# Designs tried in a protein design run: designed miniproteins, single chains, continued (5). Part 93

Each design is a single chain, and the fold is of that chain. pLDDT is the mean over its residues in the fold that is shown.

## One batch from the design tools (miniprotein)

Design m19429
Fold by ESMFold2-Fast:
Structure m19429 (fold): chain A 83 residues (1-83)
Amino acid sequence: SEIQAELDRIEAEELARGKTPQEAINSAIARVLRKRAASDLVLELVREGKLTPEQVAQTLRSFRESGDPEELRIAEELERLVA
């Protein structure tokens, strides 16, 4: 999947910037979601088994606890789609 390849590439970039694996994944998802329709992307990734419901829930918690306004906005969108 082109979406998975894009996520993997961005995750690798964020890891190279010194982020932890969890931070890198969260940053990759945030960067992709900012450029695409959040609902369509999340549903496609969950449907294809690329993001589990548990991973989405974990990401939502992380985004809400970050205090970053953009991450909080993305968390609100994700919660509406997967809750």
Scores: mean pLDDT 70

Design m19430
Fold by ESMFold2-Fast:
Structure m19430 (fold): chain A 74 residues (1-74)
Amino acid sequence: SALEEEILAEVEERLREYMEENPDASEREILNFLNRVVAELARERGVTDRATLSALFGRAVEIAAELLREREEA
């Protein structure tokens, strides 16, 4: 849905900013930040459905994996 895509776009932006501000952040710290951001954005946008939350977390993890790969190749 459009709402899910908007949340995931914001998750990616916040992850990129976090990694730029914290270049020495561990994978664990990045994933912890990811989980917090997804939960915060879902709450702010009124997402309470468990299926939607599960889908958001799954897709957010894929985004984090891609950004972590970019960092390792830099």
Scores: mean pLDDT 82

Design m19431
Fold by ESMFold2-Fast:
Structure m19431 (fold): chain A 74 residues (1-74)
Amino acid sequence: SLEELRERLRELIKEVEEELKREKDPELQKILTRLIEKLRELEEEEDEEELRFNLGIAEGLLGIILGLKKLLER
């Protein structure tokens, strides 16, 4: 449902904000900040399919960012 998707979106925003709070790399801070901005734009989305699609993309992007961070660790 749209309500469930909006709950997922709010939780994802909190996850990204917490990650940003802990991040020390300025390039990753920029990426996480831009992701938060895009997620906040999605709060205005009223189309369930569009919200589901973009939320899936955003969740995937966070996964890639976290994965890339781990791969680039020495």
Scores: mean pLDDT 82

Design m19432
Fold by ESMFold2-Fast:
Structure m19432 (fold): chain A 79 residues (1-79)
Amino acid sequence: MIEELVQKAAEAVQKGDYDTAIEYLRKAIELLREQIEELSKSDDPEVQEKVKELERAIEVAEGQIKKLEAEKAKKEALE
């Protein structure tokens, strides 16, 4: 599911559809946050490591959204 959303976001970027790409990335982040909330209930060190991997994935996705929002704003400002 999350991987599919990231794939669809990448395809939207290739088409120049920044709004659709941002929406898919935001949905992926929401699902990642839900997984972190469930996993954070565990005291297992291996599960805690998985939580850190998911948190990193969120940071990467948030960075991509910020970059896409900047590109969209630049395009709109020049119209």
Scores: mean pLDDT 81

Design m19433
Fold by ESMFold2-Fast:
Structure m19433 (fold): chain A 108 residues (1-108)
Amino acid sequence: NPGEEAFQFKLELAELVREGRYEEARRLALEEARRIFPDASQESLDYIADMILAEAEEIARRNARTYEEIAAAGRATLEKNREASEEYLKKQLEKAREEERRLAELLK
């Protein structure tokens, strides 16, 4: 299915753009433009490659927003768990010190 193959190619380019591998994404877009239009001028191939890359960048931006939301939620959960653990340890240490002080007063 040419439509499915074209979509998969754009997803692959979007992943490269997301990873900051922009030069590799640009090279692959240019190679695809040459494959589709072998007799096209270099100027036309550059224009087509820029269009393919722009579509991949748009996909990357939409996916990045969703990924950022998921990552932010994960970070917030880890931070809450860390704060709860630190607060619990502080309370246990304070109780241990109060008990030690109480025992020290009883032994005098």
Scores: mean pLDDT 74

Design m19434
Fold by ESMFold2-Fast:
Structure m19434 (fold): chain A 89 residues (1-89)
Amino acid sequence: EKEKEERLKKIEEAEDLVNQAIDHLRAGDYDRAIELLEQAKEVVKDFPAAVNALEKAIEYARKGDRFNAEVSLALALISLAIEKKALER
């Protein structure tokens, strides 16, 4: 169960980073949001659906498209929630 616990911690860490990034996007701090999302992407690199959603969010944030960035982040959070549920007892 060690790998399961480690994967759960990574998902929870990425969820926290994504939520922080959403707060920074809403505050207009796109550079900080992108930094947090790049960190989240590295943490969850073993989860392809989450990586894809985070990459799209980063692209939209780089373009200043907050709405589509937030939509992509919602998809990333949904993907992480599915992965977390699969790892739970």
Scores: mean pLDDT 86

Design m19435
Fold by ESMFold2-Fast:
Structure m19435 (fold): chain A 63 residues (1-63)
Amino acid sequence: DKEKELEKRQELFKQGMEYLQQKDYEKAIELFKQAGMESEVARAEGLKKGLPSQEIWDLMSKA
């Protein structure tokens, strides 16, 4: 694949997922926002707020 933008998005997504596992939600939000992943941003924000899984899914659906 010759699209460097796709590679950059995959790298940002991977880093965001690593920060989610570390429970560093602020860094995960920043990386997902840079990757243009609005639903993943909503997920990380919901996790940061300690929302139940159902409310996180509702936020992701809205994004």
Scores: mean pLDDT 75

Design m19436
Fold by ESMFold2-Fast:
Structure m19436 (fold): chain A 79 residues (1-79)
Amino acid sequence: MGPPAEIEVRTSLLFMEYGSTLSVLPYLSKEEAIELLRELLRRAEELKREAEAAGDEESVRRLTELIEEIREEIERLEA
């Protein structure tokens, strides 16, 4: 596991990447948009497991919220 500060930084970067992804969604095919969101979801879930192993409760909380938002966006696109 990286140092605790690395998990916090990586969590913040993932939130920024999610925001950037949302801004381009209207310009992508539905299939491309879902694929990008699924990749972000996978990375968020991996980082959450790392945060849980490190006892970083704040990063776990933030990543749980991000995972829920990504899942909701995927469901919205699949509707």
Scores: mean pLDDT 84

Design m19437
Fold by ESMFold2-Fast:
Structure m19437 (fold): chain A 71 residues (1-71)
Amino acid sequence: SFLEEAAEWAEEQGLLGLAELLREVAEAARAGRLSEEELAEIRELLERVRANPEDVTLLTALALTLIGLLL
C-alpha cells in the first residue's frame, strides 16, 4: 500500500514518529475505516512532503492530518 511505502520512506529519512503514524493509518485503511477522500488527501500531502522532506510546515500538516484520522 502507498501508506506502507511512505512509512518505509519516512524511516529512511529518519522520521521515525511519522513512520509510526503512517503504519497506524495503514492499519485503519486496511480495516476500512478511512474514506477514499481521506486517502486522496494523505496521498497528495505525501507527494508534497516526499518532494520537500525538509519542509517542516508540510511535515507538520501531514502529521496533524494523520493524527486527526486516528482520533
Scores: mean pLDDT 85

Design m19438
Fold by ESMFold2-Fast:
Structure m19438 (fold): chain A 69 residues (1-69)
Amino acid sequence: MSLSGKEIAEVLLEYMEKNGKESLNREEIVEVLIEAGLSETTARAAAADLLAAFGEVLRREDLEEMLNR
């Protein structure tokens, strides 16, 4: 991946805050990561990895926990 886990968490959390989102599904994660500069293939792989760790959706608290690792 071209972004660290912390950088990914920061990008996703900022998107959730700006757009009033309480959770992100796989498609939303992919879209946000593409906007952050990842290719579609890399964004899909990163989204799959994140959802494998946290479940079927990412919540704000999951991303905040990633930032404190």
Scores: mean pLDDT 78

Design m19439
Fold by ESMFold2-Fast:
Structure m19439 (fold): chain A 87 residues (1-87)
Amino acid sequence: GEEEEIKKLVNQALEEKLAELEQDPEKYSAKEVLEELSEVVDSVVEEFAEEKGLSEKELLKLRQIANEVLLEFIQNNDFLKALLEKE
């Protein structure tokens, strides 16, 4: 369903952005990395909502799911954990 689709799209977008950021890991603070990842999540949710013609209730639920995916992604990634521990 839509929940499974948004989880997949958010995870794919986060992995792609992280791979980009990992090219210059010493240049980014934890705050800057989090801002970049949050912007990617917002973009994916906005595009998905527009494409699928979602109701406000469905959009709110998917935004909550996307934010949970972002938090789990950060917690399960050793690079992001190490970066956050420095701050």
Scores: mean pLDDT 78

Design m19440
Fold by ESMFold2-Fast:
Structure m19440 (fold): chain A 73 residues (1-73)
Amino acid sequence: MEEEVLRRVEELLERAREAYRAGDYAKAAELYREAARLAEEYMRAHSSEFSQEELEAFRRHAEAILAALEAKA
C-alpha cells in the first residue's frame, strides 16, 4: 500500500497546485496540509528508509510552505 499512499499524496499536490493557479490560496493550503500529513505518516511507517533528521527537515519545510500559502489566503 506504499504505492497507494504516494499516489494519494501526488493527487492532493496536483489539486493544491490547481487551486494555487486559480488564486484559491486557502484551498491550496488545505490540500497541501493533507498531502504533507499523509507524507509524514508514510515517512514514519518507513522509518528504516527515512531518518529522524529527514523527518524533521520535511516537517520544517512543510510548515514553511503552509505559512506562505496561508499568508496569501
Scores: mean pLDDT 80

Design m19442
Fold by ESMFold2-Fast:
Structure m19442 (fold): chain A 82 residues (1-82)
Amino acid sequence: MKPVVAVIGAGPRGFETAKRLADEGAGEIILVDINEERLQKTAEELRARGYKARTLVHDADKDPEGVIAEARALGADEIVVV
């Protein structure tokens, strides 16, 4: 079964990290960012390229424990910070 990986940060580095993880065997990416517009744009770009991506709006800087808990609740097996 392919892992689900949460990527914290939906900017250009988050996009490249998500693509790499999916190409290396991740079955799905959960993108996490406080900026909803950036998050939606990056998720749409991943989906347009055939990757599976979900979005989670969360402030990882103010609530790192909460973001980990929500990502895990969504099924994340691994969490990567960019």
Scores: mean pLDDT 84

Design m19443
Fold by ESMFold2-Fast:
Structure m19443 (fold): chain A 91 residues (1-91)
Amino acid sequence: MLLEEAQKALEEYQKILEQGAKDLIKAESKYGGSLSFEDALKLAKDIAEGKNPGLVEPPTEEGKKVVEEIRKKGSEALEKAEKALKEYEEL
């Protein structure tokens, strides 16, 4: 069913954002900073959507890699989720 496909795609997208948020928090902590999970999740969403969060990303090599990973995996998962949801809504 298209609904099941949309739900699975949204679940995968959410998991990628949550993992990205955790990775951002971990990278920030290594630099001596701190991020709340809510702020990190918002940053992960912005990165996945192609928005520039550069001023708040951890200024470390690890932090830059986390941002790049979220951008790549998050954007791919978002596009897949949006496509599945649109197909469901057009029933």
Scores: mean pLDDT 72

Design m19444
Fold by ESMFold2-Fast:
Parts: C-alpha cells; structure tokens; sequence
Structure m19444 (fold): chain A 91 residues (1-91)
C-alpha cells in the first residue's frame, strides 16, 4: 500500500541518519574529542533508536510481505549499526 511504502521510506531515512551519527561518533572517539560520559550517552541513544526501527521493520514485513526484501535490508543495516556501536563501546 502507499502508506506502507511511505513508512518504509521514513525508516530508510532514519537508518541513513543513524549511519551518519555512528560515523561522526567513530571519528570523534578516534580523535579523542568525546568524553566517556557523552560517548556512552550517544551509544545508548543510537542503540535504542536502532532497536525501535528494527521492531517497526519486522512488524511492517509481517503486515506487508511484499516489502519483506526491503525491510530485511533495513534490518541488516541496523544490525551493522549495532555492531559498530558495540566496537565504539569497547574503545
């Protein structure tokens, strides 16, 4: 449906913003420009957002099986974001 496709496009945009936030955080951590407290707060925010979008994508795939391939790609990108923030947390 047109509404389901609009929700999918919104999720894609949210994932792109999270990917940019992770890239910026990786650079700031590497340069030593972020405090430990701020790093952990940003990780928590990104992680929470990623899990919420992942659950929304799973629900959309269940309700709209025709969007399964695109929702699986979103989930894959979110899992990559989660792996990257895990690596930042260990630094």
Amino acid sequence: SAQAEKLLEQMKKEVELLEKQVEELEEEVEEGKVSETMKLALILTIRSSAYLIKERAKKLAEEHPELKEETEEIIKRLDEILERVEEIEEK
Scores: mean pLDDT 88

Design m19446
Fold by ESMFold2-Fast:
Structure m19446 (fold): chain A 78 residues (1-78)
Amino acid sequence: KREEIEKRLAELAKQGKTPEEIIRELVGDDTFEEIREAVKNNDYDKIREIREKLAEELGDPRLARALVNEAISYIERS
């Protein structure tokens, strides 16, 4: 749920974690690295697969999309 993510983001920020560390905490290190590799290779089919997998795991397609989009945005700015 969005409120839970916003609360978790605030808690991690208070701990002095970087944006990358915060995103990794929310989607998991393995998933974050999969997104990073897909973005690096312009593999949009892989990004779609990751998004669908997260939607199933979270039971919330909107939340999964938001998390993946935030990770992509962060990776593109790095």
Scores: mean pLDDT 74

Design m19447
Fold by ESMFold2-Fast:
Structure m19447 (fold): chain A 68 residues (1-68)
Amino acid sequence: AAALDAIVDAVRTLAKSELGEEQGDKMAEEVRAAIEAGDFDKVAETASKYLGPQTGKLVARLAAEAAA
């Protein structure tokens, strides 16, 4: 749990810095929901939608590693 929480917090911080507070929080909550569902493809799609495909792949990879 702690490792996944840390990834969600890091995503929230990055998203707020790039997108602003409202969009950053929205992205972080969508990523969190996908992680809680175990849907790492959805994590990649959500992060790619907000921050682009390279960042989306990185976020999904880190979340999957933390869940393993």
Scores: mean pLDDT 80

Design m19448
Fold by ESMFold2-Fast:
Structure m19448 (fold): chain A 98 residues (1-98)
Amino acid sequence: MYEERIKADPNDAKAWLDLGELLLALGKYEEAVEYFEKAYELDPNMNAVDYIFLAQAYLNAGKYEEAIEWAEKALKLAREENLPWLEMFAESVINAAK
């Protein structure tokens, strides 16, 4: 499904995000990172939730410095958008990566 969407339109940033999220859920952290990086390359205008998925993928892949960077971006947007549950998730990633 998502792979078919990418083949049909390789510039569909949402398809790359959706597959990255699926890979993260399956524990394929390094692959999730690659797909999220492609999504960000295609469309860097991500929301706080998208940045949290990137942060979690990097954290679980053992890329702690990058995990903190993405989590800090998520935290900033979550505060601006008044999303306290996302602020909590972003802070938990930052604390886990320290």
Scores: mean pLDDT 80

Design m19449
Fold by ESMFold2-Fast:
Structure m19449 (fold): chain A 98 residues (1-98)
Amino acid sequence: MAEEELRRLVEEAARLAPPEVARRMREEVERALEDPEKAPESGYEFGLLTAELGEEDPEAGRAGMEALNALGEYDFEAGVSGFVGWIHGSALRVSDRL
């Protein structure tokens, strides 16, 4: 159930994303699903990508956040790392506006 919902929400976010970002989002989720030891690192990268999407397209960013929440339901540590990645990515973009 959690894996199916995660895959569905990732595909929703990927459809709204530029092709290169969509590819990276899919790669990070597949890495998290195949290797639990890499799941926190993959979650962090997915969070960074979600922050990047949200700056260009708020709807794509929202879809990415829903996928990130589903990742946390599948793997709690990956979800936490992903939220940290989203915060870090968002902070970098605020700094670039100075």
Scores: mean pLDDT 82

Design m19450
Fold by ESMFold2-Fast:
Structure m19450 (fold): chain A 72 residues (1-72)
Amino acid sequence: GAMAAEAARARQQIANLKAAVDKYSDLPDAPLVYEGAANAARTLANQVPEVRDELEKAADEFRKKGEELKAK
């Protein structure tokens, strides 16, 4: 059904974001990249309620990594 397809697409988008930000984890701009990924995941969570909790968890994980990188 449409909801299952949207959930699958949202999960794929988060997987793509994780792969993308991992490439930047050692770079000076990594905190901003992770912050952007967290915002994107939160936007997806608001659009796809079926996987909202999963996407909000991903957003929290991106945000935590961004804060850790800022703290050095």
Scores: mean pLDDT 80

Design m19451
Fold by ESMFold2-Fast:
Structure m19451 (fold): chain A 65 residues (1-65)
Amino acid sequence: MVSQEEIDRAMAEIYVGLGNLLASQGKYKEAAEMYKKAAEIYAEAGDEEAAEEARAKAEEAAKKA
């Protein structure tokens, strides 16, 4: 069975995917919120690199909002 950390990472990946989808539609404010959620989950899972990437995507989306 997958670990809790692996489940959390999968959830974070879903939020990144939703953020990417929203950004592609020009919905940058909603995309930024999804990326922020992904960053929080990655950080809790101990994946600091993925958390940093998601946080950067949230900032980029927020600048375009």
Scores: mean pLDDT 82

Design m19452
Fold by ESMFold2-Fast:
Structure m19452 (fold): chain A 61 residues (1-61)
Amino acid sequence: SKLIEEAEKEAYEIIKNSKNLGEAIKLLTEKAKEYEKQGKFDAAETLREIRDLLKRIAGEI
């Protein structure tokens, strides 16, 4: 869907512009809350899924 595609693009920009994985995880969490407040639930869930993947990667690195 367009919301998922929007969220994926937003996640890419956040990750690209973050100094480290911890900052990216924090910013993805904050952006997901903003999407949820806007009623963009699919976009919020997509960002949380990407965030959780980064948490898993950070825990193994």
Scores: mean pLDDT 84

Design m19453
Fold by ESMFold2-Fast:
Structure m19453 (fold): chain A 73 residues (1-73)
Amino acid sequence: MAEELIERAEEALRAGRYREARRLAEEALELVMKEIREKRETGTREEAVRLTALALRAIGIRVEAELAERRAR
């Protein structure tokens, strides 16, 4: 479900809903970090790469939304 939150965050960012985009990205990051902890002992290298990529995407959306909010001031 983290991918769906990231997609919704990207859509909110494109729509100019920066606060919603940041909130959705933060929720997605929390889910990804939880999955990383749960799969620490059982996850594959491929899963670790996928989860890291999702975390980076969520962080990127959060940063972009924060910058867009500051530019709108």
Scores: mean pLDDT 81

Design m19454
Fold by ESMFold2-Fast:
Parts: C-alpha cells; structure tokens; sequence
Structure m19454 (fold): chain A 86 residues (1-86)
C-alpha cells in the first residue's frame, strides 16, 4: 500500500539520520521514533489500527523528525521528510 511504502521510506530516512548524527541525545530520540514507527507499521499490517490512525501517527512522527533534522543542521534530510509528509 502507498501508506506502508511511506512508513518504510520514513524508517530508511530515520536510519540514515541516526547513522549521520553524532549528538547522543538526538540519536536516542531518533532511535525512540524509529521504534515507534516500526511498531505502528506492524499494527497497521495486522489491521489493528485504521489507515487514518496510521497516517495521522506517521505525520506526527515526521513533524518530530523534521524538527530534529533542522536542529542538527540536516536541511536536506528535513526536506526529504517534508516531501514524505505531503
């Protein structure tokens, strides 16, 4: 599904940002967001949450990672997350 593809791309981009991030606090926040994204994708695949709930949760998490990316100066990654949010 397009929503599942967006979750998978979000996970890949978060993993890329974790790999580039040197700040331990930012890295820990990103790892927590990654775990939540993976959990939500699993719930969506199992039919335990609606597409609307999954999309709302994805958008909220994308807003949080965009903020972290901007705080860390990763403007290109922030733009890629913004494209995924649209």
Amino acid sequence: SPLEERFREALALVDEMIARTEDPEAKERLQQIRDVLEHLLRLYREGRITPEQAEAALRSLLDEVITIAREQGYDELAARFEALRA
Scores: mean pLDDT 88

Design m19455
Fold by ESMFold2-Fast:
Structure m19455 (fold): chain A 95 residues (1-95)
Amino acid sequence: SRELLEQALKALEEGNIEEAKELLQQALQQQSTLDGSDLPILRELIELAEKYKDKEMLQLLLQLAQAVLQNTTDHKDILEAIGLILRTIGLLLDM
């Protein structure tokens, strides 16, 4: 659900890491509703998660980006999702 991703972004912007993780876990339970239109907010979440160096949050965001890739058929969105997946893997390897 986009609303859960938007709430997670707001929680992270406020420094509420635990609340953001709970919201991201809820979004994963609704992963079939995610598509390419969620990529911009996932990118923002990944950038903030990198700043906090939170491995669990990066793992959740990786799974969400993979869900978008599975649900998307648009060529541009597929390439953007792959880019986010590779970036998130790189961040996890640096931890």
Scores: mean pLDDT 86

Design m19456
Fold by ESMFold2-Fast:
Order: sequence, then structure tokens, then C-alpha cells
Structure m19456 (fold): chain A 62 residues (1-62)
Amino acid sequence: SVEELRERMERIAAEADKLSPDVRQKVKELLKKAFDALVNGDYEKARELIEQAEKLVEEAKK
């Protein structure tokens, strides 16, 4: 759902704040693209971009 995707974006943005500036910047760019996809009704693309951001954050936390 759109609500689920928005919640995931909020969570990942909060986690990214704890990471290095370069990782935060990449996550912000992915989330910006995901938001654009959501407002255009492209939920599949939005989910893919959110998943990319989530993976980036998880890898950076190692």
C-alpha cells in the first residue's frame, strides 16, 4: 500500500541520519526518486527504489 511505502521511507530516512554523509546523500537521492514515483502512481518503481535504499543502509551498518 502507499501508506506502507511512506512508512518505509520515513524509517529508512531516520536510519540514514546515523550513517556517513555520502551514504545519507545516496539514500536521500533514492528516496527523492521513490517519492516522485509515488506521486506519479508508479508504485512498483517506488518499491524498487525503497528496497535499494533499505539495502544501502543495511550494508552501511556493517
Scores: mean pLDDT 84

Design m19457
Fold by ESMFold2-Fast:
Structure m19457 (fold): chain A 86 residues (1-86)
Amino acid sequence: SMAEEYYQKGVELEKQGKLEEAKKYYEKALELNPRNAEAAFNLGLVLEKLGKLGEAAGAYRYALFLNPNNEEAKEKLKEVEEKLKR
């Protein structure tokens, strides 16, 4: 699907360190498939790398809403929320 193609493009761009472009493609993937937990989690990782900690926290919470068993997302959310308190 187009959503899956956008998600895979986001993954490829993230591997290349093209973080702003990866963000754009993960956002497009989620617009077409809002239930893509992996896209939501990877969007959080990219937002965190870009220093957008509040947006990253939102993406991690959404990833956990879609997949409550994502232990990495739980840890990342905790780390980002602690940074936001400082």
Scores: mean pLDDT 90

Design m19458
Fold by ESMFold2-Fast:
Structure m19458 (fold): chain A 60 residues (1-60)
Amino acid sequence: MEKSTVVKAIEQLAARVTDPDVRAELEKLAKEMREASEKGDTQKVNDLAQKAAELAGRAL
């Protein structure tokens, strides 16, 4: 539930960024977070979420 919310937020942010390279990377990270979340790998979800947040911050 919580992990799914984070993935959805990153997907929505990717759709709004104007930099195509940043958007592609955010979409890739969102997919990896989705897979990690489905496997219950909370550590990997948190690591990927932090990486996505840093990348998104650079794009804003």
Scores: mean pLDDT 74

Design m19459
Fold by ESMFold2-Fast:
Structure m19459 (fold): chain A 60 residues (1-60)
Amino acid sequence: GPFLAKVVEDYEAKTKDELTLKKGDIVEVLEQKDDYYYKVKNLKTGEVGLLPKRYLEEIE
């Protein structure tokens, strides 16, 4: 199911399907797309897109 995660390092989108996020941003993880990427929602902006899993730490 969906869970909350914190961005652990700044990430710049490399494709249109990815999000640019800053360290400390809180995202809702909606689904795992593959072994390397989650589909996430930025809770501050409402933007949805892909982020590499290694940039996220699950919170609660």
Scores: mean pLDDT 86

Design m19460
Fold by ESMFold2-Fast:
Structure m19460 (fold): chain A 101 residues (1-101)
Amino acid sequence: ALSPNAAKGLGYLLKGAKAYSEGDYEKAIEYYEKAVEYLSADPSALVLAGAAKYMLGKVYEAMGDKEKAAKYYDEAIALARAAGTARGAASAALIEAQRAG
């Protein structure tokens, strides 16, 4: 169902989410960065690459690094829009709404 790159990237995205939920922000960053590498290599997975960047933004925000958080949120919006899909557009709008509220 998924390409090899999308499957590996999704695996890292799930590992990152687990680390984030456990408060292991260092491991969450490592896994989410790996997720971005694999998901960005697959044009059909750009929405998931954007999700990984959004999660990097949330991790840095939780760590108090608002500047890095803002950078990753901007990159997540750009990747979601670059996907050219209704799902990507919706994801970008949700991230923008979170930053505005």
Scores: mean pLDDT 84

Design m19461
Fold by ESMFold2-Fast:
Structure m19461 (fold): chain A 59 residues (1-59)
Amino acid sequence: MIDYAALSKITGLSVKQIKGADRYDPELLEELVVLELANDPGLAERIAELKKRITELTK
């Protein structure tokens, strides 16, 4: 089972947003987590895009 609290801390998103993303688009959530863990400033625009999409899915 996915540790939603850990993913919330890694991504800065709420547990509710993580649960919604896992339900509606788990591949998008997985990509975001991988990019956040890479800690690469060159990925900032892609990370922002993925966070925006998750926010829209979880409204």
Scores: mean pLDDT 79

Design m19462
Fold by ESMFold2-Fast:
Structure m19462 (fold): chain A 60 residues (1-60)
Amino acid sequence: MSLREKIAELGEELEREYVREILETGVVPPSAEARRRLIEELAKRMGLSPEEAERIVAGL
C-alpha cells in the first residue's frame, strides 16, 4: 500500500472514531483536535516527526 493510501485509510479510521465519539457523547470536539490526532497517529505509525507528519497532512 502506498503512503497516500495509508494516509487515506488512517484518515477514514480517525474520522470514524471522531463520528462515534460525537454520537456517544453528544459533544463535537474542535476540528483542530481531530487534525492533531491525525498528525500524531501518522507520525507514530510512519516513524516521522510531528513536523514532518503535519507537512504531509497540509499537503493533502
Scores: mean pLDDT 69

Design m19463
Fold by ESMFold2-Fast:
Structure m19463 (fold): chain A 58 residues (1-58)
Amino acid sequence: MKLTPEEANEIYKEAKELAEKEGISLGEALQRVIKEKYGITLSTDLDEITKELVRMTL
């Protein structure tokens, strides 16, 4: 799946807001947002999910 940089930025923003609201890690929040929007399950590890998200914008 290929994301635009704008879409990736929106995912980060939503995940950050979710993490603050739910008291969960940013990695877990990123996984939930990506799964809900795109139907794919990524790692909850922040480094791994960030790497994958960046790869999707390339």
Scores: mean pLDDT 78

Design m19464
Fold by ESMFold2-Fast:
Structure m19464 (fold): chain A 58 residues (1-58)
Amino acid sequence: SDLEEAKELLKKLEEAIKNKDLDKAQEYSIKLLEVMENLSEEEKKKISEEGEKIGNSA
């Protein structure tokens, strides 16, 4: 599903950031945004909240 794909991409993005792989982080970020275009507003909010939680806890 698109939601599961978005979750996998978010996880891959987090791993790329942890590994300091900027090229992969950019790739997964772009892919995540593309997949999010196919999500419902509710699903987009869930993914955005997870991403914000990761970013704003720093």
Scores: mean pLDDT 76

